Designed miniproteins, single chains, continued (3). Designs and how they scored, part 45

Each design is a single chain, and the fold is of that chain. pLDDT is the mean over its residues in the fold that is shown.

## One batch from the design tools (miniprotein)

Design m9543
Fold by ESMFold2-Fast:
Structure m9543 (fold): chain A 84 residues (1-84)
Amino acid sequence: DDVLQTSRAGSERLHNAVIEALNLIDELKTTDPQKAKDKAVELITKTGDEVAALAPTPEQQQAALQLTKQGQKDLTAYVDELAA
């Protein structure tokens, strides 16, 4: 139960970070796409590192890091596509 609650809280934090990153990209994409990319990656990285640090098992820590890396990749590709 504690593991599920911690996993849910971590997933929610990462989900909220993605939403904030997308909002930031929407605000900056036309004025400064590079700044949008940098800030989006920074938000996801910081949140992912915090979630990984709070993970109760090494397996969950690795899962959080994998989701963080995927989010960084997806957001970077999204900004690059919008800038093209």
Scores: mean pLDDT 75

Design m9544
Fold by ESMFold2-Fast:
Structure m9544 (fold): chain A 83 residues (1-83)
Amino acid sequence: DPLAEARRALLEAARAVLQGRYEEAKRLAEKALEYALKAIDKEVTDEQYELLALANAFLYHIENGDREGALALARLVLEEAEA
């Protein structure tokens, strides 16, 4: 299930950011983006749009060295998963 793989990769990216593993987080965010795009070939949902937005936001903050922004996103993603 590409959507489930996208969610898993996004959660792993968030955890990697919290641990300061930014190269790992970047790879995981790229993987989440890839799986989210694969999920869209069936039907487009609000969840798919949110996963794409979050994966792209992680990549943006990591690529621009915005560690504070990356940490804020990581906390948001993990809080959503806990709910």
Scores: mean pLDDT 79

Design m9545
Fold by ESMFold2-Fast:
Structure m9545 (fold): chain A 69 residues (1-69)
Amino acid sequence: MEKAEERVREYVRERGRELGLSESLIEGVIDAAVETLREKLAAGESLERAEEIAKRKGEEIAETLAKAL
């Protein structure tokens, strides 16, 4: 679990930086993505599937915020 959480955090952080988001916005997106990871794992999703969904969720939020700028 801890390694998957770290991979989700790093993926979303890098994507947020690529999109030009501030560090404060990036931290909020990371928190939402990690929460999604934990929720999917608690719901019985595989680690691989939960990580994929969490990374996608973080990317979608980051892209939505970038479009609002």
Scores: mean pLDDT 84

Design m9546
Fold by ESMFold2-Fast:
Structure m9546 (fold): chain A 86 residues (1-86)
Amino acid sequence: MFTKEEIEKAIKEALIELHLVSPEFFENWKPAYEYAFKKVFGDKEYTLEEITVEKLAEFLRLVFPASDEQVLPPAEKIKEYLKEKL
């Protein structure tokens, strides 16, 4: 199982390395990011299997004002990144 801190770090790394956000994004949009993370992932530990593409898509929809169709491809890319890094 991975801690909240490990998951948050891995998702931040994925967003930057996949060129979905700039490093400055987290400084400028921190409240939206933190709100989305707490709402979707809460304060519990997760296995990699529990970090589903659906949860990642829900997270992205709360961070970015985007449609369901726009968030699914980046959510799938983040999931593949997490499989390699976690």
Scores: mean pLDDT 77

Design m9547
Fold by ESMFold2-Fast:
Structure m9547 (fold): chain A 61 residues (1-61)
Amino acid sequence: AAPSPRTASDEEIDKLAEEIAKNSNNLGEISQKVVEYGKKHNLSEADIIRIANKALELKAK
């Protein structure tokens, strides 16, 4: 059985979303970085989606 996904804190989600948005040139790069981080750190799908949505929102502004 795969290990259970960990839950990211709201602070981790906010901080990571801001850094990814700042360091990404387009929406595709944001999505790629969020997915790679989530796989590496075994984050839940819900937390990966939260980081992606926040980073995309920050980049769109």
Scores: mean pLDDT 77

Design m9548
Fold by ESMFold2-Fast:
Structure m9548 (fold): chain A 74 residues (1-74)
Amino acid sequence: RPSPLETLRAVFEAEMARVIASVKDPAARAELEALRDRALAQLDAATSPEEAVGIIQEAGREVRAILARERAAA
């Protein structure tokens, strides 16, 4: 059975793929892809669900900032 860490990682990866697919600006997409890759590397190094939740929450804040800048630039 998947561990809580494996489940959190899979959900995060799927959500990031959906967000990236929704963005048409190449610069914003590249920034989101770099954020995804960095966050997934941090999740792969995480040893507790609490650490993983913290990583996901911080990544979510950065995603919102990127999307807000992309919308403002359009």
Scores: mean pLDDT 83

Design m9549
Fold by ESMFold2-Fast:
Structure m9549 (fold): chain A 60 residues (1-60)
Amino acid sequence: MDAARARLRELSAAVIARVRALRERLKRGEITKEQYEKELRKLSEDFNEAVAALVRAQRE
């Protein structure tokens, strides 16, 4: 597997791990539902940005 595919898998795994951590924090009452949703949106934005950067780097 090339480095770009390995990096994409690592990014996906990191996002999944963070989503699980946020879910556990929500269940424990450490964060509110509104804060949980905001963090999820930020994770999606950060992930999409990272993927776009990888695609750009792979092209040139």
Scores: mean pLDDT 78

Design m9550
Fold by ESMFold2-Fast:
Structure m9550 (fold): chain A 83 residues (1-83)
Amino acid sequence: EEELIKEAIRKLSEALDAVAAGDYETAAQKAREFAEILSKVPGYEEAARIAKRVAEILENAKTDFDRGAAVLGLAVLLVTLKK
């Protein structure tokens, strides 16, 4: 399932790029796609759950602090999956 992990990493990178551009709607969409792909990979259930939660925070962002926390969550997930 290495191909699914690579696809998930691409979506995660796209979400981070969207955040850097200030496009939180696209970031939320890409984070959801990331979580959905990751949920199909055995052993990544916790990471998928965290990713889904991050996407929900981005979709329902009530404060800039919530957005910041979601961005940090995405960055941690990216580092974890790439190394």
Scores: mean pLDDT 77

Design m9551
Fold by ESMFold2-Fast:
Order: sequence, then C-alpha cells, then structure tokens
Structure m9551 (fold): chain A 81 residues (1-81)
Amino acid sequence: MKPSPMEVAKLMFRAFAVEVELELAIRTNAPEEERQRLIEEARELIEEMKRVLPHLSEEDRKLFEKMIKRLEELIKRVEEQ
C-alpha cells in the first residue's frame, strides 16, 4: 500500500535530522561511542527508507535514493575518523 504523504514527509524529516547530527559529529570530532550510536541510528533509518521505496512515486523514490546515498556517504566519513 502507498504510504501517506504525511508518513513520507515525517521519514524525510527524520533523514534530514540524522544527516545534520552526522555532519555535526564529523565537525566536532565526537567521541567514538556517540559516533557508533549515530551510525547505528542512521543504518536503521536507511533500512526503513529502503522498505518503503517500492511503494513511493518515482519523484519521492528518487529523493529517498539521494538521501540514502548521502547518509551512507556520511556514515563512511564518520567511520573513517
């Protein structure tokens, strides 16, 4: 079943919030324990986003794919610190 526009918007908002937290962790050289917590949170969110992907419009799917790629890139950068 297609998720509601509100559910899609809430998931996008969560993705933006996690992106900001990961970027802040990189910029502030956050402790390893906090970096690991954020990586786990981001990975769980990516899996949730991937589960809804086949039920989205083409436009929303492309947006989610870009957000997933950005989160994966940020996770890699945090892991490399």
Scores: mean pLDDT 82

Design m9552
Fold by ESMFold2-Fast:
Structure m9552 (fold): chain A 117 residues (1-117)
Amino acid sequence: SEREAAVRELLREMIEVLEKVKKHSKNPKIQEMLDKAIEEMRRVLDDPNATLEELVTALNRAIDVLKTAIMTEPDLPEDILREILEVLHKAQELFADDPDFVARLQEAIDLVEEKLK
């Protein structure tokens, strides 16, 4: 479906962002959490039978890990923070019909915007 294709593309963009965050992290625990989130998203993307629910579940877990990384890593480069904002805003547009998910994405956006002040 068009929605499934859009969610799969969003997962690919999220993987790229998490890999950039991992490269700049000096915290081994955060690197491990990011690796697990990236692996889970890749596993679901590589599965042609993965449901939309499984794709969204992997994305939700990746967002939780991203929030933790943003809070823990005070010195993330502005370019990476801006790329994170772009992916989070795309996610909000794609899931505009899910108010709980939009609210969770807004929490992550607020954290990034605070870092950009």
Scores: mean pLDDT 88

Design m9553
Fold by ESMFold2-Fast:
Structure m9553 (fold): chain A 63 residues (1-63)
Amino acid sequence: GPVPDAPPGGVIKTAEEMTAEKLARHVFAILDAAGASEEAKDQAIRGLAGLDGVPEETLRAAT
C-alpha cells in the first residue's frame, strides 16, 4: 500500500504535468498570436515535453 510520507505515483496527473499542459497551451497561444510557423510550435512542444518528461503527445492533445 502507499507510504504515509511519500505521495503515490501512478496514472494520476501530477502538479508538474498539469502545469506543463497549462504552459504548453499558453506558449502555443502566444506563438500562434505571433504568427509562428507550425514547425516552431511543434519544436516548442517537444522542448516542454523533454524538460518535464511529459509525453509530447499529451502536450499536443492539451493544445
Scores: mean pLDDT 68

Design m9554
Fold by ESMFold2-Fast:
Structure m9554 (fold): chain A 87 residues (1-87)
Amino acid sequence: SKEIEELQKELDKKVEELKKYLETKHKEELEKFMKENGLKRVGELTTQDLVELAEKLGKEGDEEAGKLAKEIRELQEKIEALLRENL
């Protein structure tokens, strides 16, 4: 489905925006999260890991991190709904 492909591209773009945001604004929190989870590189972080960290930062007052996490969750839900409709 073209709609699923377009949503997947938007999801990939938002995940990269979140990675860049965390590396730029929350480098120490990102490094701590990675160390606590035994990860050595940012590339080892899953989308779920990034969203969970961003949701935590959003609750701690970072509105931009919370917004990015919400947008990624909404895109994931839309993709999952469309995949179920095509089964």
Scores: mean pLDDT 82

Design m9555
Fold by ESMFold2-Fast:
Structure m9555 (fold): chain A 99 residues (1-99)
Amino acid sequence: SRFRELAERALRLLEETSRRMEGKEPEEQAELLLELAEEMERLGLPEELVAYLRVLAEMALLPEGTALPETPELERARRFARLLSEVGSIEEALKILAE
């Protein structure tokens, strides 16, 4: 199962990045999230997941409550966030996006 292998790789990368972000300043967290997004894009993971990580990196550098401009990337990020909220699992969200 190609999607299962990709989902397992995504989960490992997310876990590793989460550990590396612990105790870091927002600027360093943003850099780590951007590195994660680039790696996931190279692996061919869904553009919605990649957009979600890039938007999280952008938000980490902005004041709380800052409204982001409406862009295709923000819409893709919202789609991933909605799916993740509904299914409670990155693996399950990735399966839905792969259909």
Scores: mean pLDDT 81

Design m9556
Fold by ESMFold2-Fast:
Structure m9556 (fold): chain A 83 residues (1-83)
Amino acid sequence: ELEKLLEDFKKSVELAREIAQKIHLSMLEVALKETTDPEDRKRLEEAIERVKAGDFSPEVAELIDLATKALFLGKPIEEVRKE
């Protein structure tokens, strides 16, 4: 049953990645809707495409953090960034 345990583990890791990707995409999409600055909108759109491609680089993480903070404060990312 070791092979079954390894397959179940692989499926669990894949599911966790899918859930994380969906959460990150939702945060970025909400931030994009609240953002009016053209440069910040472009950065968010690029980050959304990178997350869809499975990119979890530090640059994407920074934008996710900024988007999360903006969501919790009810502010656009341009306002949070200048804070």
Scores: mean pLDDT 75

Design m9557
Fold by ESMFold2-Fast:
Structure m9557 (fold): chain A 86 residues (1-86)
Amino acid sequence: SAAEEQAARQAREDARLAEEGARRYLEEKKNNGPGSKIAGGALLAIGGALGASLQAKRHPESEEAREGAERAIEAAREAGINAGPF
């Protein structure tokens, strides 16, 4: 359905934001150290992972939404962002 396609598209976009956030977080750590007050990359990665996970949960039959959620969570975890507790 159109709703399932939209959820899959949204999950892919959220996964992309999570990947971008993870990369930004690693760059912030490299330039400013692990104690940076504003972890913009981490916030973006967490938001993307949560968003993609929500889409996958709403549409459990959507393989694309599940893949998006898995990619988003993996990107955050790989960067060392607190994705596991979420």
Scores: mean pLDDT 74

Design m9558
Fold by ESMFold2-Fast:
Structure m9558 (fold): chain A 69 residues (1-69)
Amino acid sequence: MSREQKLEAAKQAATSLTSPRGQEVAGAAITALRTGRVPEGSPEVQEAAARVMAAKTEEEVREILLSYA
């Protein structure tokens, strides 16, 4: 998967994340994909962002983020 495809998948999943935690995770994941580094935050949020960066498919990106919906 290209970085651009992962970023688009993350942005789409973010529109479904209405909880405060879901929004925090989505923001961190999008930032990580754009910058290539996990932003500062709670360990759980940093771990979720790292998992999104390591994801191999758009479906995996969506599954990770939607688990925080």
Scores: mean pLDDT 80

Design m9559
Fold by ESMFold2-Fast:
Structure m9559 (fold): chain A 75 residues (1-75)
Amino acid sequence: MATSLDEERKKLEAEARAAYAKGDKEKAIALYTQLANRYAELARMAESVGQHDVAARLAALAKEAEDKAKQVAAD
């Protein structure tokens, strides 16, 4: 499960970067937002099973993806 979720997140990140590089801001924002939501969900799940260190790291990644979506929107 964890490995499949990691591959899915990497794919979303790669697609978001590719869209931004091509000037497709709308697609890049949507993909970074999806990535942020995915990390936020995983952070809550990790927190629920007592993996506070993993949850904190995932929450930080969610914030980074959210910040990237805002940066693309501001460009």
Scores: mean pLDDT 79

Design m9560
Fold by ESMFold2-Fast:
Structure m9560 (fold): chain A 64 residues (1-64)
Amino acid sequence: KEEAEKYLEKSIEYAKQGDYDMGIQYGAEAATLLGASSSEKNKLATAIQNGDLEKAKKIFEEIK
């Protein structure tokens, strides 16, 4: 689960750089490590794509 948090950190870092494709990819890997449903993964990806990093963090906290 520490691995999932590291992937989320990378996701946020890439999103801050404007690399939303890499941000979404790392976010999906983080959610997969937590056993997230497809619906939960989609919500996280949407938050990252929109640059709403605070919402992305809250969604991740709800999954774990």
Scores: mean pLDDT 77

Design m9561
Fold by ESMFold2-Fast:
Structure m9561 (fold): chain A 100 residues (1-100)
Amino acid sequence: SVEEEKRRIREELRAREEEARKLYEELSEEQRKLIEEFVERIRKLVDEILEGGDKEKKLKEIRELAEELVKELEKENPELAEIVRISLEGELLGIEEFIR
């Protein structure tokens, strides 16, 4: 079930919370800015869905942005990239369930 999948993602992220915090603190200013810019772009697409935009098209755009962010982070910090990938998958499942 979607709820079971979301629970597993939450438990994995909780187990890796301290690791994620340490890795994020060690990021360069450039890497932090990159994350912030991608998060803002994703947030705008979510807002557009909530305002009655094309849900299927916007979800595809969010998924593509999430994949791009993970690939960029993977170049310098593969451990953080994996944590971010898991986190984004959990968020996407929540959005998809909400906008049914």
Scores: mean pLDDT 78

Design m9562
Fold by ESMFold2-Fast:
Structure m9562 (fold): chain A 97 residues (1-97)
Amino acid sequence: GRTLVVAAGAGSEEAARRAAELALELLRERGVDGPVEVTIETVSEETVREMEEGARAAGAEVYREVEADGEYAVGLAIAEEEPFGPATLLLVVLKPK
């Protein structure tokens, strides 16, 4: 199987859950079949930014923006590190400002 790691800043957990559901749907539409383990981690805002930069550097695309509440807009950036092996998929959830 594959693991989808969802990195969220403190207070962005609701946005992270909504983003994870959309990411799983997108993965299924792209033909990623089989079990996907979802892990949501609350990290510092600095760590979230570092992970976003890493995903963008790896060629991740913003697939969809999701608003969780009046304070949050969520850019979905999904990077698949290895297309044929066990892949770690990274989803980054940011608090907009």
Scores: mean pLDDT 58

Design m9563
Fold by ESMFold2-Fast:
Parts: C-alpha cells; sequence; structure tokens
Structure m9563 (fold): chain A 90 residues (1-90)
C-alpha cells in the first residue's frame, strides 16, 4: 500500500539519509496519499503510525507536497527529503 511504501522508505531514510531509493519510495507513497485527498498532516500521522520516525515522515510529506504543487521531478523531491532529514536528524 502507499502507506507501507511511504513508511518503509521513511524509516530507511532515517537510518541512512543518503539512501536515494528509500527517499524516492517514501516520496512516491506520500504523493499518492496526497493525490487521494488526504491532508499533509493526515499523511504525516499515517506514516508515523506505520512505524516511521516523525522527522523523516514530515520531511517526506513536505517534499511530496512541493513536488505536486511546484511540478518537481521525483528525483528532485527525493533530494529535498534527504536534505531535510540530514538537517533534522544530524
Amino acid sequence: SAVEEAAEGAAALARDPSNLEAAKRAVRGAAKMLQEGLSENEVIQKIIEAGADPAAATAVVMSAKRMLEEGLSLDEAAEIAMGLVRRWLA
């Protein structure tokens, strides 16, 4: 499911903030939930409830929202999520 993909990706990203594939998986899952009509805060809470670190969950959802609103590529959004996690979990 999108929640499982986002949570697994976010958890892997929290363990290794340089993991681009984890970041891409997490952002893709979060973007799908946002497109289904869930709010940013609802998506963050679902990812946290599924076992992800709150900072990583927040970084992933913020990056996915920017991707959808600004028309960024998945790779660009993943790089943003990685950068946020590096700053917040350093």
Scores: mean pLDDT 88

Design m9564
Fold by ESMFold2-Fast:
Structure m9564 (fold): chain A 80 residues (1-80)
Amino acid sequence: VDELIRRDVEETRRAAEELLAKYPDNEQIRKWVEEALRLTEEALKEKDPQKRVDLAIEAGSLVTLAEIYLYMKELEEKKK
């Protein structure tokens, strides 16, 4: 469980860093990605397995939300 959570957190961190590098000027993306990175750090420090899983899921959800937001935002910008 600890190894699986650690791998998931590492993947979330990589995705978050990639989003920041690709969209550095997007304030909303930065906000969600920075929160996701903070949650990944909390997950790595958390001793309770259930809380660790919850933190990892929350961090992953924020990255997913940022990706969905980017697709919708880019679509809207192109239509404007």
Scores: mean pLDDT 78

Design m9565
Fold by ESMFold2-Fast:
Structure m9565 (fold): chain A 117 residues (1-117)
Amino acid sequence: SEQLKLLEEIEKLGEELVELALEVARRAGNEEALARIEELKKRFKELLEELRRLIEENAPAEEIVAKLREIGDVIGEIVGLALEVSTDEAERERILELTVEIFRKIAELERLIKEKA
């Protein structure tokens, strides 16, 4: 399934972003940001599992798109926190590169879901 392939790519890129964000927060010594990113990491994994189930069960497009948007919101929060605590330009650039790629794949997945509705 092209939808499941895009979901796997979003999961892989999202995991890379999360690990980078955690490393940045840990290096900055920002315990509040670290705790929040850990919470968002758990939420991201839960939303991915729910989204995979909805796709596999051929749920209504509106329900799948709503779940995908929740994933986008979580990614946005992780990015915001990572950029706020980052002091390294190369790390900031990598965070933004990962963010752009993730949101491109989210947009492509949303398009494929809507085309079948």
Scores: mean pLDDT 89

Design m9566
Fold by ESMFold2-Fast:
Structure m9566 (fold): chain A 87 residues (1-87)
Amino acid sequence: SIREKIEENPELLKALEEAARYVREGQFDKALEILRKAGLTKEEAEVAVRMLAEGFDPREVAEILFAQKEGKTEEASRILDRARARR
């Protein structure tokens, strides 16, 4: 489960929560640095920062990233749609 993988990787969720704070402050370079240090690739970190800037919750961003990493494109799309519907 994507949820279980997030719970097994609490450092990524913490990094996304910290990055979200910097994104709200307009400090995008700092947010990217934090996410890359947490183990995301440059491309994954850029996508995460974009989603956080759109107002997605850190947990929603983590779920989408894990679904994409596992090739679960359909699951990633469903999470994205639910996140957008809550806005």
Scores: mean pLDDT 77

Design m9567
Fold by ESMFold2-Fast:
Structure m9567 (fold): chain A 86 residues (1-86)
Amino acid sequence: MQEELEKELELKIVSAKMLVIAAEVDLELYKRGLQSEEEARASIEAAEEAIKEAKKLLESLENPSEEHIKEIEKLEERVKKLREEL
């Protein structure tokens, strides 16, 4: 059970990281006038939701990995910066 939940968490973290990268790209494109604010906002919102899901799963684990905790915290900091720049 624990090992299966850790694998699920790792997949959610990777997915969240990919969405954060996509949001960073979309925000840069918006700043360059190559993309709409709505598209940049939607990408940021998708990244925020993915991080929230990963964090909920992390909080449900009895012995979460320190590496996973730190990675989620870094993703939260990155998406917060994107929201502030929008």
Scores: mean pLDDT 86

Design m9568
Fold by ESMFold2-Fast:
Structure m9568 (fold): chain A 86 residues (1-86)
Amino acid sequence: NKEIEEAIEEIKKYDLSGVKGIEDLIKKFDEKPIMVLLDFEKEELGGVEKLLLKLYEEYLKTGDKSKLATAKYIVEVYEKQKEEEE
């Protein structure tokens, strides 16, 4: 899916190190990264991709960097899981 691939690449390009609250967001997902994936694994494999597109689209519409930070974290966890299977 071209739209998903383009969204993932754009999300990966963003440096969120200066975003206020990113430390709290990282802690939240670091404690439960598997739980985030498990919630989306119960939905079709396309559920994670749809969530990424939704968060990215909401960021583009609202400018809310917390949506972008969430999407970036999901991309990192998703890619790590794919690397382990390869």
Scores: mean pLDDT 60

Design m9569
Fold by ESMFold2-Fast:
Structure m9569 (fold): chain A 75 residues (1-75)
Amino acid sequence: SLVDSGDGRLGAGRDTRDRSDRIVDEATRLLETHPDDPAVREESRRLLERGRGGYGVADTLFDSARELYEAARRS
Protein backbone atom coordinates (compact mmCIF):
# COMPACT_ATOMS: atom_id res chain seq x y z
CA SER A 1 0.00 0.00 0.00
CA LEU A 2 1.01 3.66 -0.31
CA VAL A 3 0.98 3.92 3.50
CA ASP A 4 3.33 0.92 3.81
CA SER A 5 5.63 2.46 1.17
CA GLY A 6 5.53 5.80 3.01
CA ASP A 7 6.35 4.05 6.31
CA GLY A 8 9.32 2.41 4.58
CA ARG A 9 10.67 5.76 3.31
CA LEU A 10 10.04 7.37 6.71
CA GLY A 11 11.93 4.55 8.46
CA ALA A 12 14.82 4.75 5.97
CA GLY A 13 14.94 8.54 6.41
CA ARG A 14 15.08 8.25 10.21
CA ASP A 15 17.82 5.58 10.02
CA THR A 16 19.84 7.73 7.59
CA ARG A 17 19.42 10.85 9.77
CA ASP A 18 20.43 8.88 12.89
CA ARG A 19 23.59 7.61 11.12
CA SER A 20 24.43 11.19 10.08
CA ASP A 21 23.86 12.38 13.68
CA ARG A 22 26.36 9.75 14.90
CA ILE A 23 28.92 10.81 12.27
CA VAL A 24 28.54 14.50 13.24
CA ASP A 25 28.80 13.60 16.95
CA GLU A 26 32.03 11.67 16.24
CA ALA A 27 33.48 14.65 14.31
CA THR A 28 32.59 16.96 17.22
CA ARG A 29 34.18 14.62 19.79
CA LEU A 30 37.39 14.38 17.75
CA LEU A 31 37.65 18.19 17.47
CA GLU A 32 36.95 18.64 21.21
CA THR A 33 39.57 16.01 22.16
CA HIS A 34 42.34 17.06 19.71
CA PRO A 35 41.49 20.62 18.53
CA ASP A 36 45.02 21.46 17.32
CA ASP A 37 45.82 18.16 15.56
CA PRO A 38 45.80 18.78 11.75
CA ALA A 39 45.08 15.09 10.98
CA VAL A 40 42.11 15.11 13.37
CA ARG A 41 40.82 18.35 11.83
CA GLU A 42 41.04 16.83 8.33
CA GLU A 43 39.24 13.64 9.47
CA SER A 44 36.57 15.74 11.24
CA ARG A 45 36.03 17.84 8.10
CA ARG A 46 35.58 14.62 6.08
CA LEU A 47 33.12 13.25 8.66
CA LEU A 48 31.11 16.51 8.70
CA GLU A 49 30.88 16.39 4.89
CA ARG A 50 29.62 12.78 5.07
CA GLY A 51 27.09 13.74 7.75
CA ARG A 52 25.82 16.65 5.66
CA GLY A 53 25.40 14.30 2.67
CA GLY A 54 23.41 11.88 4.82
CA TYR A 55 21.07 14.66 5.97
CA GLY A 56 20.39 15.44 2.30
CA VAL A 57 19.53 11.80 1.62
CA ALA A 58 17.27 11.71 4.71
CA ASP A 59 15.44 14.86 3.53
CA THR A 60 14.80 13.22 0.14
CA LEU A 61 13.41 10.11 1.87
CA PHE A 62 11.16 12.24 4.13
CA ASP A 63 9.87 14.15 1.08
CA SER A 64 9.15 10.83 -0.65
CA ALA A 65 7.27 9.56 2.43
CA ARG A 66 5.20 12.77 2.56
CA GLU A 67 4.25 12.41 -1.13
CA LEU A 68 3.22 8.77 -0.61
CA TYR A 69 1.10 9.66 2.45
CA GLU A 70 -0.54 12.49 0.49
CA ALA A 71 -1.31 10.09 -2.39
CA ALA A 72 -2.79 7.60 0.12
CA ARG A 73 -5.07 10.35 1.52
CA ARG A 74 -6.38 10.98 -2.02
CA SER A 75 -6.97 7.27 -2.69
Scores: mean pLDDT 88

Design m9570
Fold by ESMFold2-Fast:
Structure m9570 (fold): chain A 72 residues (1-72)
Amino acid sequence: GLSPAEKEGKRLYEELKLGDYIDLIPPGSVLVTSRPREEWVAFLQDPRRFDPNSKLPPLSREQAEALVAYFE
C-alpha cells in the first residue's frame, strides 16, 4: 500500500491534473532519482519561475515533498 505522503502525492497528481505537465518530463522515476530531491521540491513550489507558461498553482513545501515521494 501507499504511505500517507504517497497517498497525498497521488491525490494532488489526480486533482490538479499534474499528469498533463509531468508527461513533459522524461521518464519520471529515473530522473527523480538522478536529480537532487530538493530540485524537484523547489520546482513544484514555484513552477512559473522555471516555466513561465505553466498553468500549475504553486504547491506548499509539504505538498511538493508528498508529490516527489509518490514519484520515487
Scores: mean pLDDT 66

Design m9571
Fold by ESMFold2-Fast:
Structure m9571 (fold): chain A 67 residues (1-67)
Amino acid sequence: GATTRRVALHEILKALEAGDVEGAIEAVRNARKQGAISDELADRIIAALEAGDVEKAIALIREELAK
């Protein structure tokens, strides 16, 4: 549901704000596994983080949280 998605997105954002990219990727994988976020969103965030584009990952998360 929307609440579960919001919690998952905040956990990912918190890890990124702490500089914990590995923890953020793990949180994205867990959120995807639990159905809290779509596979497309999870793949986009992971791809951005693997490319070192933390700003893009944060922007994607903030866009979803604003909805």
Scores: mean pLDDT 84

Design m9572
Fold by ESMFold2-Fast:
Structure m9572 (fold): chain A 74 residues (1-74)
Amino acid sequence: MPTSMEVLGDTVTRLDAMVAAGASPAELQALTQRGLAEIRAAGAAEGVPQDELDDLLATLQQYADGKIAQVRAA
């Protein structure tokens, strides 16, 4: 299984690719929700401390929110 850090990196890369491909805000939101769930699952499997897991989740959410706002402003 990928690590929580790898899931974060992969999800960020996929969000960037989707924005470049003209994805809708709804599609970006759906990918973000899946990425958040995958980070939680991977972090739990790794035994990542709660504070570190919360930071990873917040990082993805903040990044995705910025990309969704960018697409809506286009």
Scores: mean pLDDT 85

Design m9573
Fold by ESMFold2-Fast:
Structure m9573 (fold): chain A 66 residues (1-66)
Amino acid sequence: MSAEEIRKLAEAARKLAEAGMSLGSIIGLIRSQGTPEAEELAERVADAKSAEELVEIMEEYAREKE
């Protein structure tokens, strides 16, 4: 995944959380992308306690890929 694709996924995750989707379901959606980057990202966000923390972790990972 590119940094831009990760940022788009982070924005989608934020919107899904605002719509009431659980953090576990959002993590499952990230993992379902089927890439090594998506798997690493899913592991990094697995312990996130809030949607805000989850999105922050995703945006930081995107910066690492630039």
Scores: mean pLDDT 82

Design m9574
Fold by ESMFold2-Fast:
Structure m9574 (fold): chain A 71 residues (1-71)
Amino acid sequence: AVEEVAKKVKELAEEKTGIVLSDETARKIAELILRGRGEGAAVLLMSEGMTAEQAEEIVKETIKWAEEKGL
């Protein structure tokens, strides 16, 4: 679960912002999302150089994708 969500976060971050997240950062964001801490995940994404709008979009799309996969 965490590894699949982390991979999706990395893909969306690079696609939408051009920012390549480290595996460690992506896993931390994935853990926050899976624990229902989407706001914390967005804050961590913003610390990597994203705008609040970009971070919120990535978190929202990752949550939707994870729900569709039953994660």
Scores: mean pLDDT 84

Design m9575
Fold by ESMFold2-Fast:
Structure m9575 (fold): chain A 84 residues (1-84)
Amino acid sequence: SMAETLKQIEEAVSSNERSDILASLDRMEEDIKNGKASLSEEMVKALEEAAELLKPIDPELSEKLREIAKLAKEEIEKKGADTV
């Protein structure tokens, strides 16, 4: 699940595998932009939660996660997630 993936990202940060995490996030961002990702409100919330958890540990990674969460939210909205 996405929540499990985000926990693995946090653990990998603690293991100093930061470059692999950033590469994975870049791929996720590109997949979202190209409409290849299956997006959900749960995914957006999980990304935002992970960003807050990582902010005191790695502010740069936290910011990247927040950017991806915003992008995912915008793509959900564009694809007809009706949020009146």
Scores: mean pLDDT 71

Design m9576
Fold by ESMFold2-Fast:
Structure m9576 (fold): chain A 68 residues (1-68)
Amino acid sequence: SAVEIYANYALEQLEKAVKEGKLSPEQAKEATEKVVEIMRQMGEQTKLPEEELEKIIKEFEERAKKII
């Protein structure tokens, strides 16, 4: 889905920015929260099933926590 592609892209960008020292932990956490907001908007616009959207969000949040 478009949401899953976006989530994977966002994870790669977050990991790169954190490793390069371009984001503080606070900024990385805020960026993670903004990505989740965008994912929810995309899910609503594309009529993605709520269970599938929540699964993608949980996987994204779990991976983001390991980076931050």
Scores: mean pLDDT 82

Design m9577
Fold by ESMFold2-Fast:
Structure m9577 (fold): chain A 89 residues (1-89)
Amino acid sequence: MSEEERERLDLEVEATLIIMQAAIIKKYASKLKNPEKRKEVMELADKAIDLATEAINSENPEEARKKLQEARDLVAKAQKLVDEGIKSE
């Protein structure tokens, strides 16, 4: 396998993990009693999924890495809001 092929596979794996984590966060968010927090978490998770999907489809590895970093930051923010929401209920 070439370095380029390995880099592409690593990006695809990372994007897939981000999409899976965002989907899990959406499941927890759907059970939050506060509708405003629920909406915010869902919007963050959906944006992370969109960015990770765009990264998979990007032919530019640098753009793909940047989008994956943005997606990771959104997932982290969504997870924090879900954790705070669960503790307050």
Scores: mean pLDDT 84

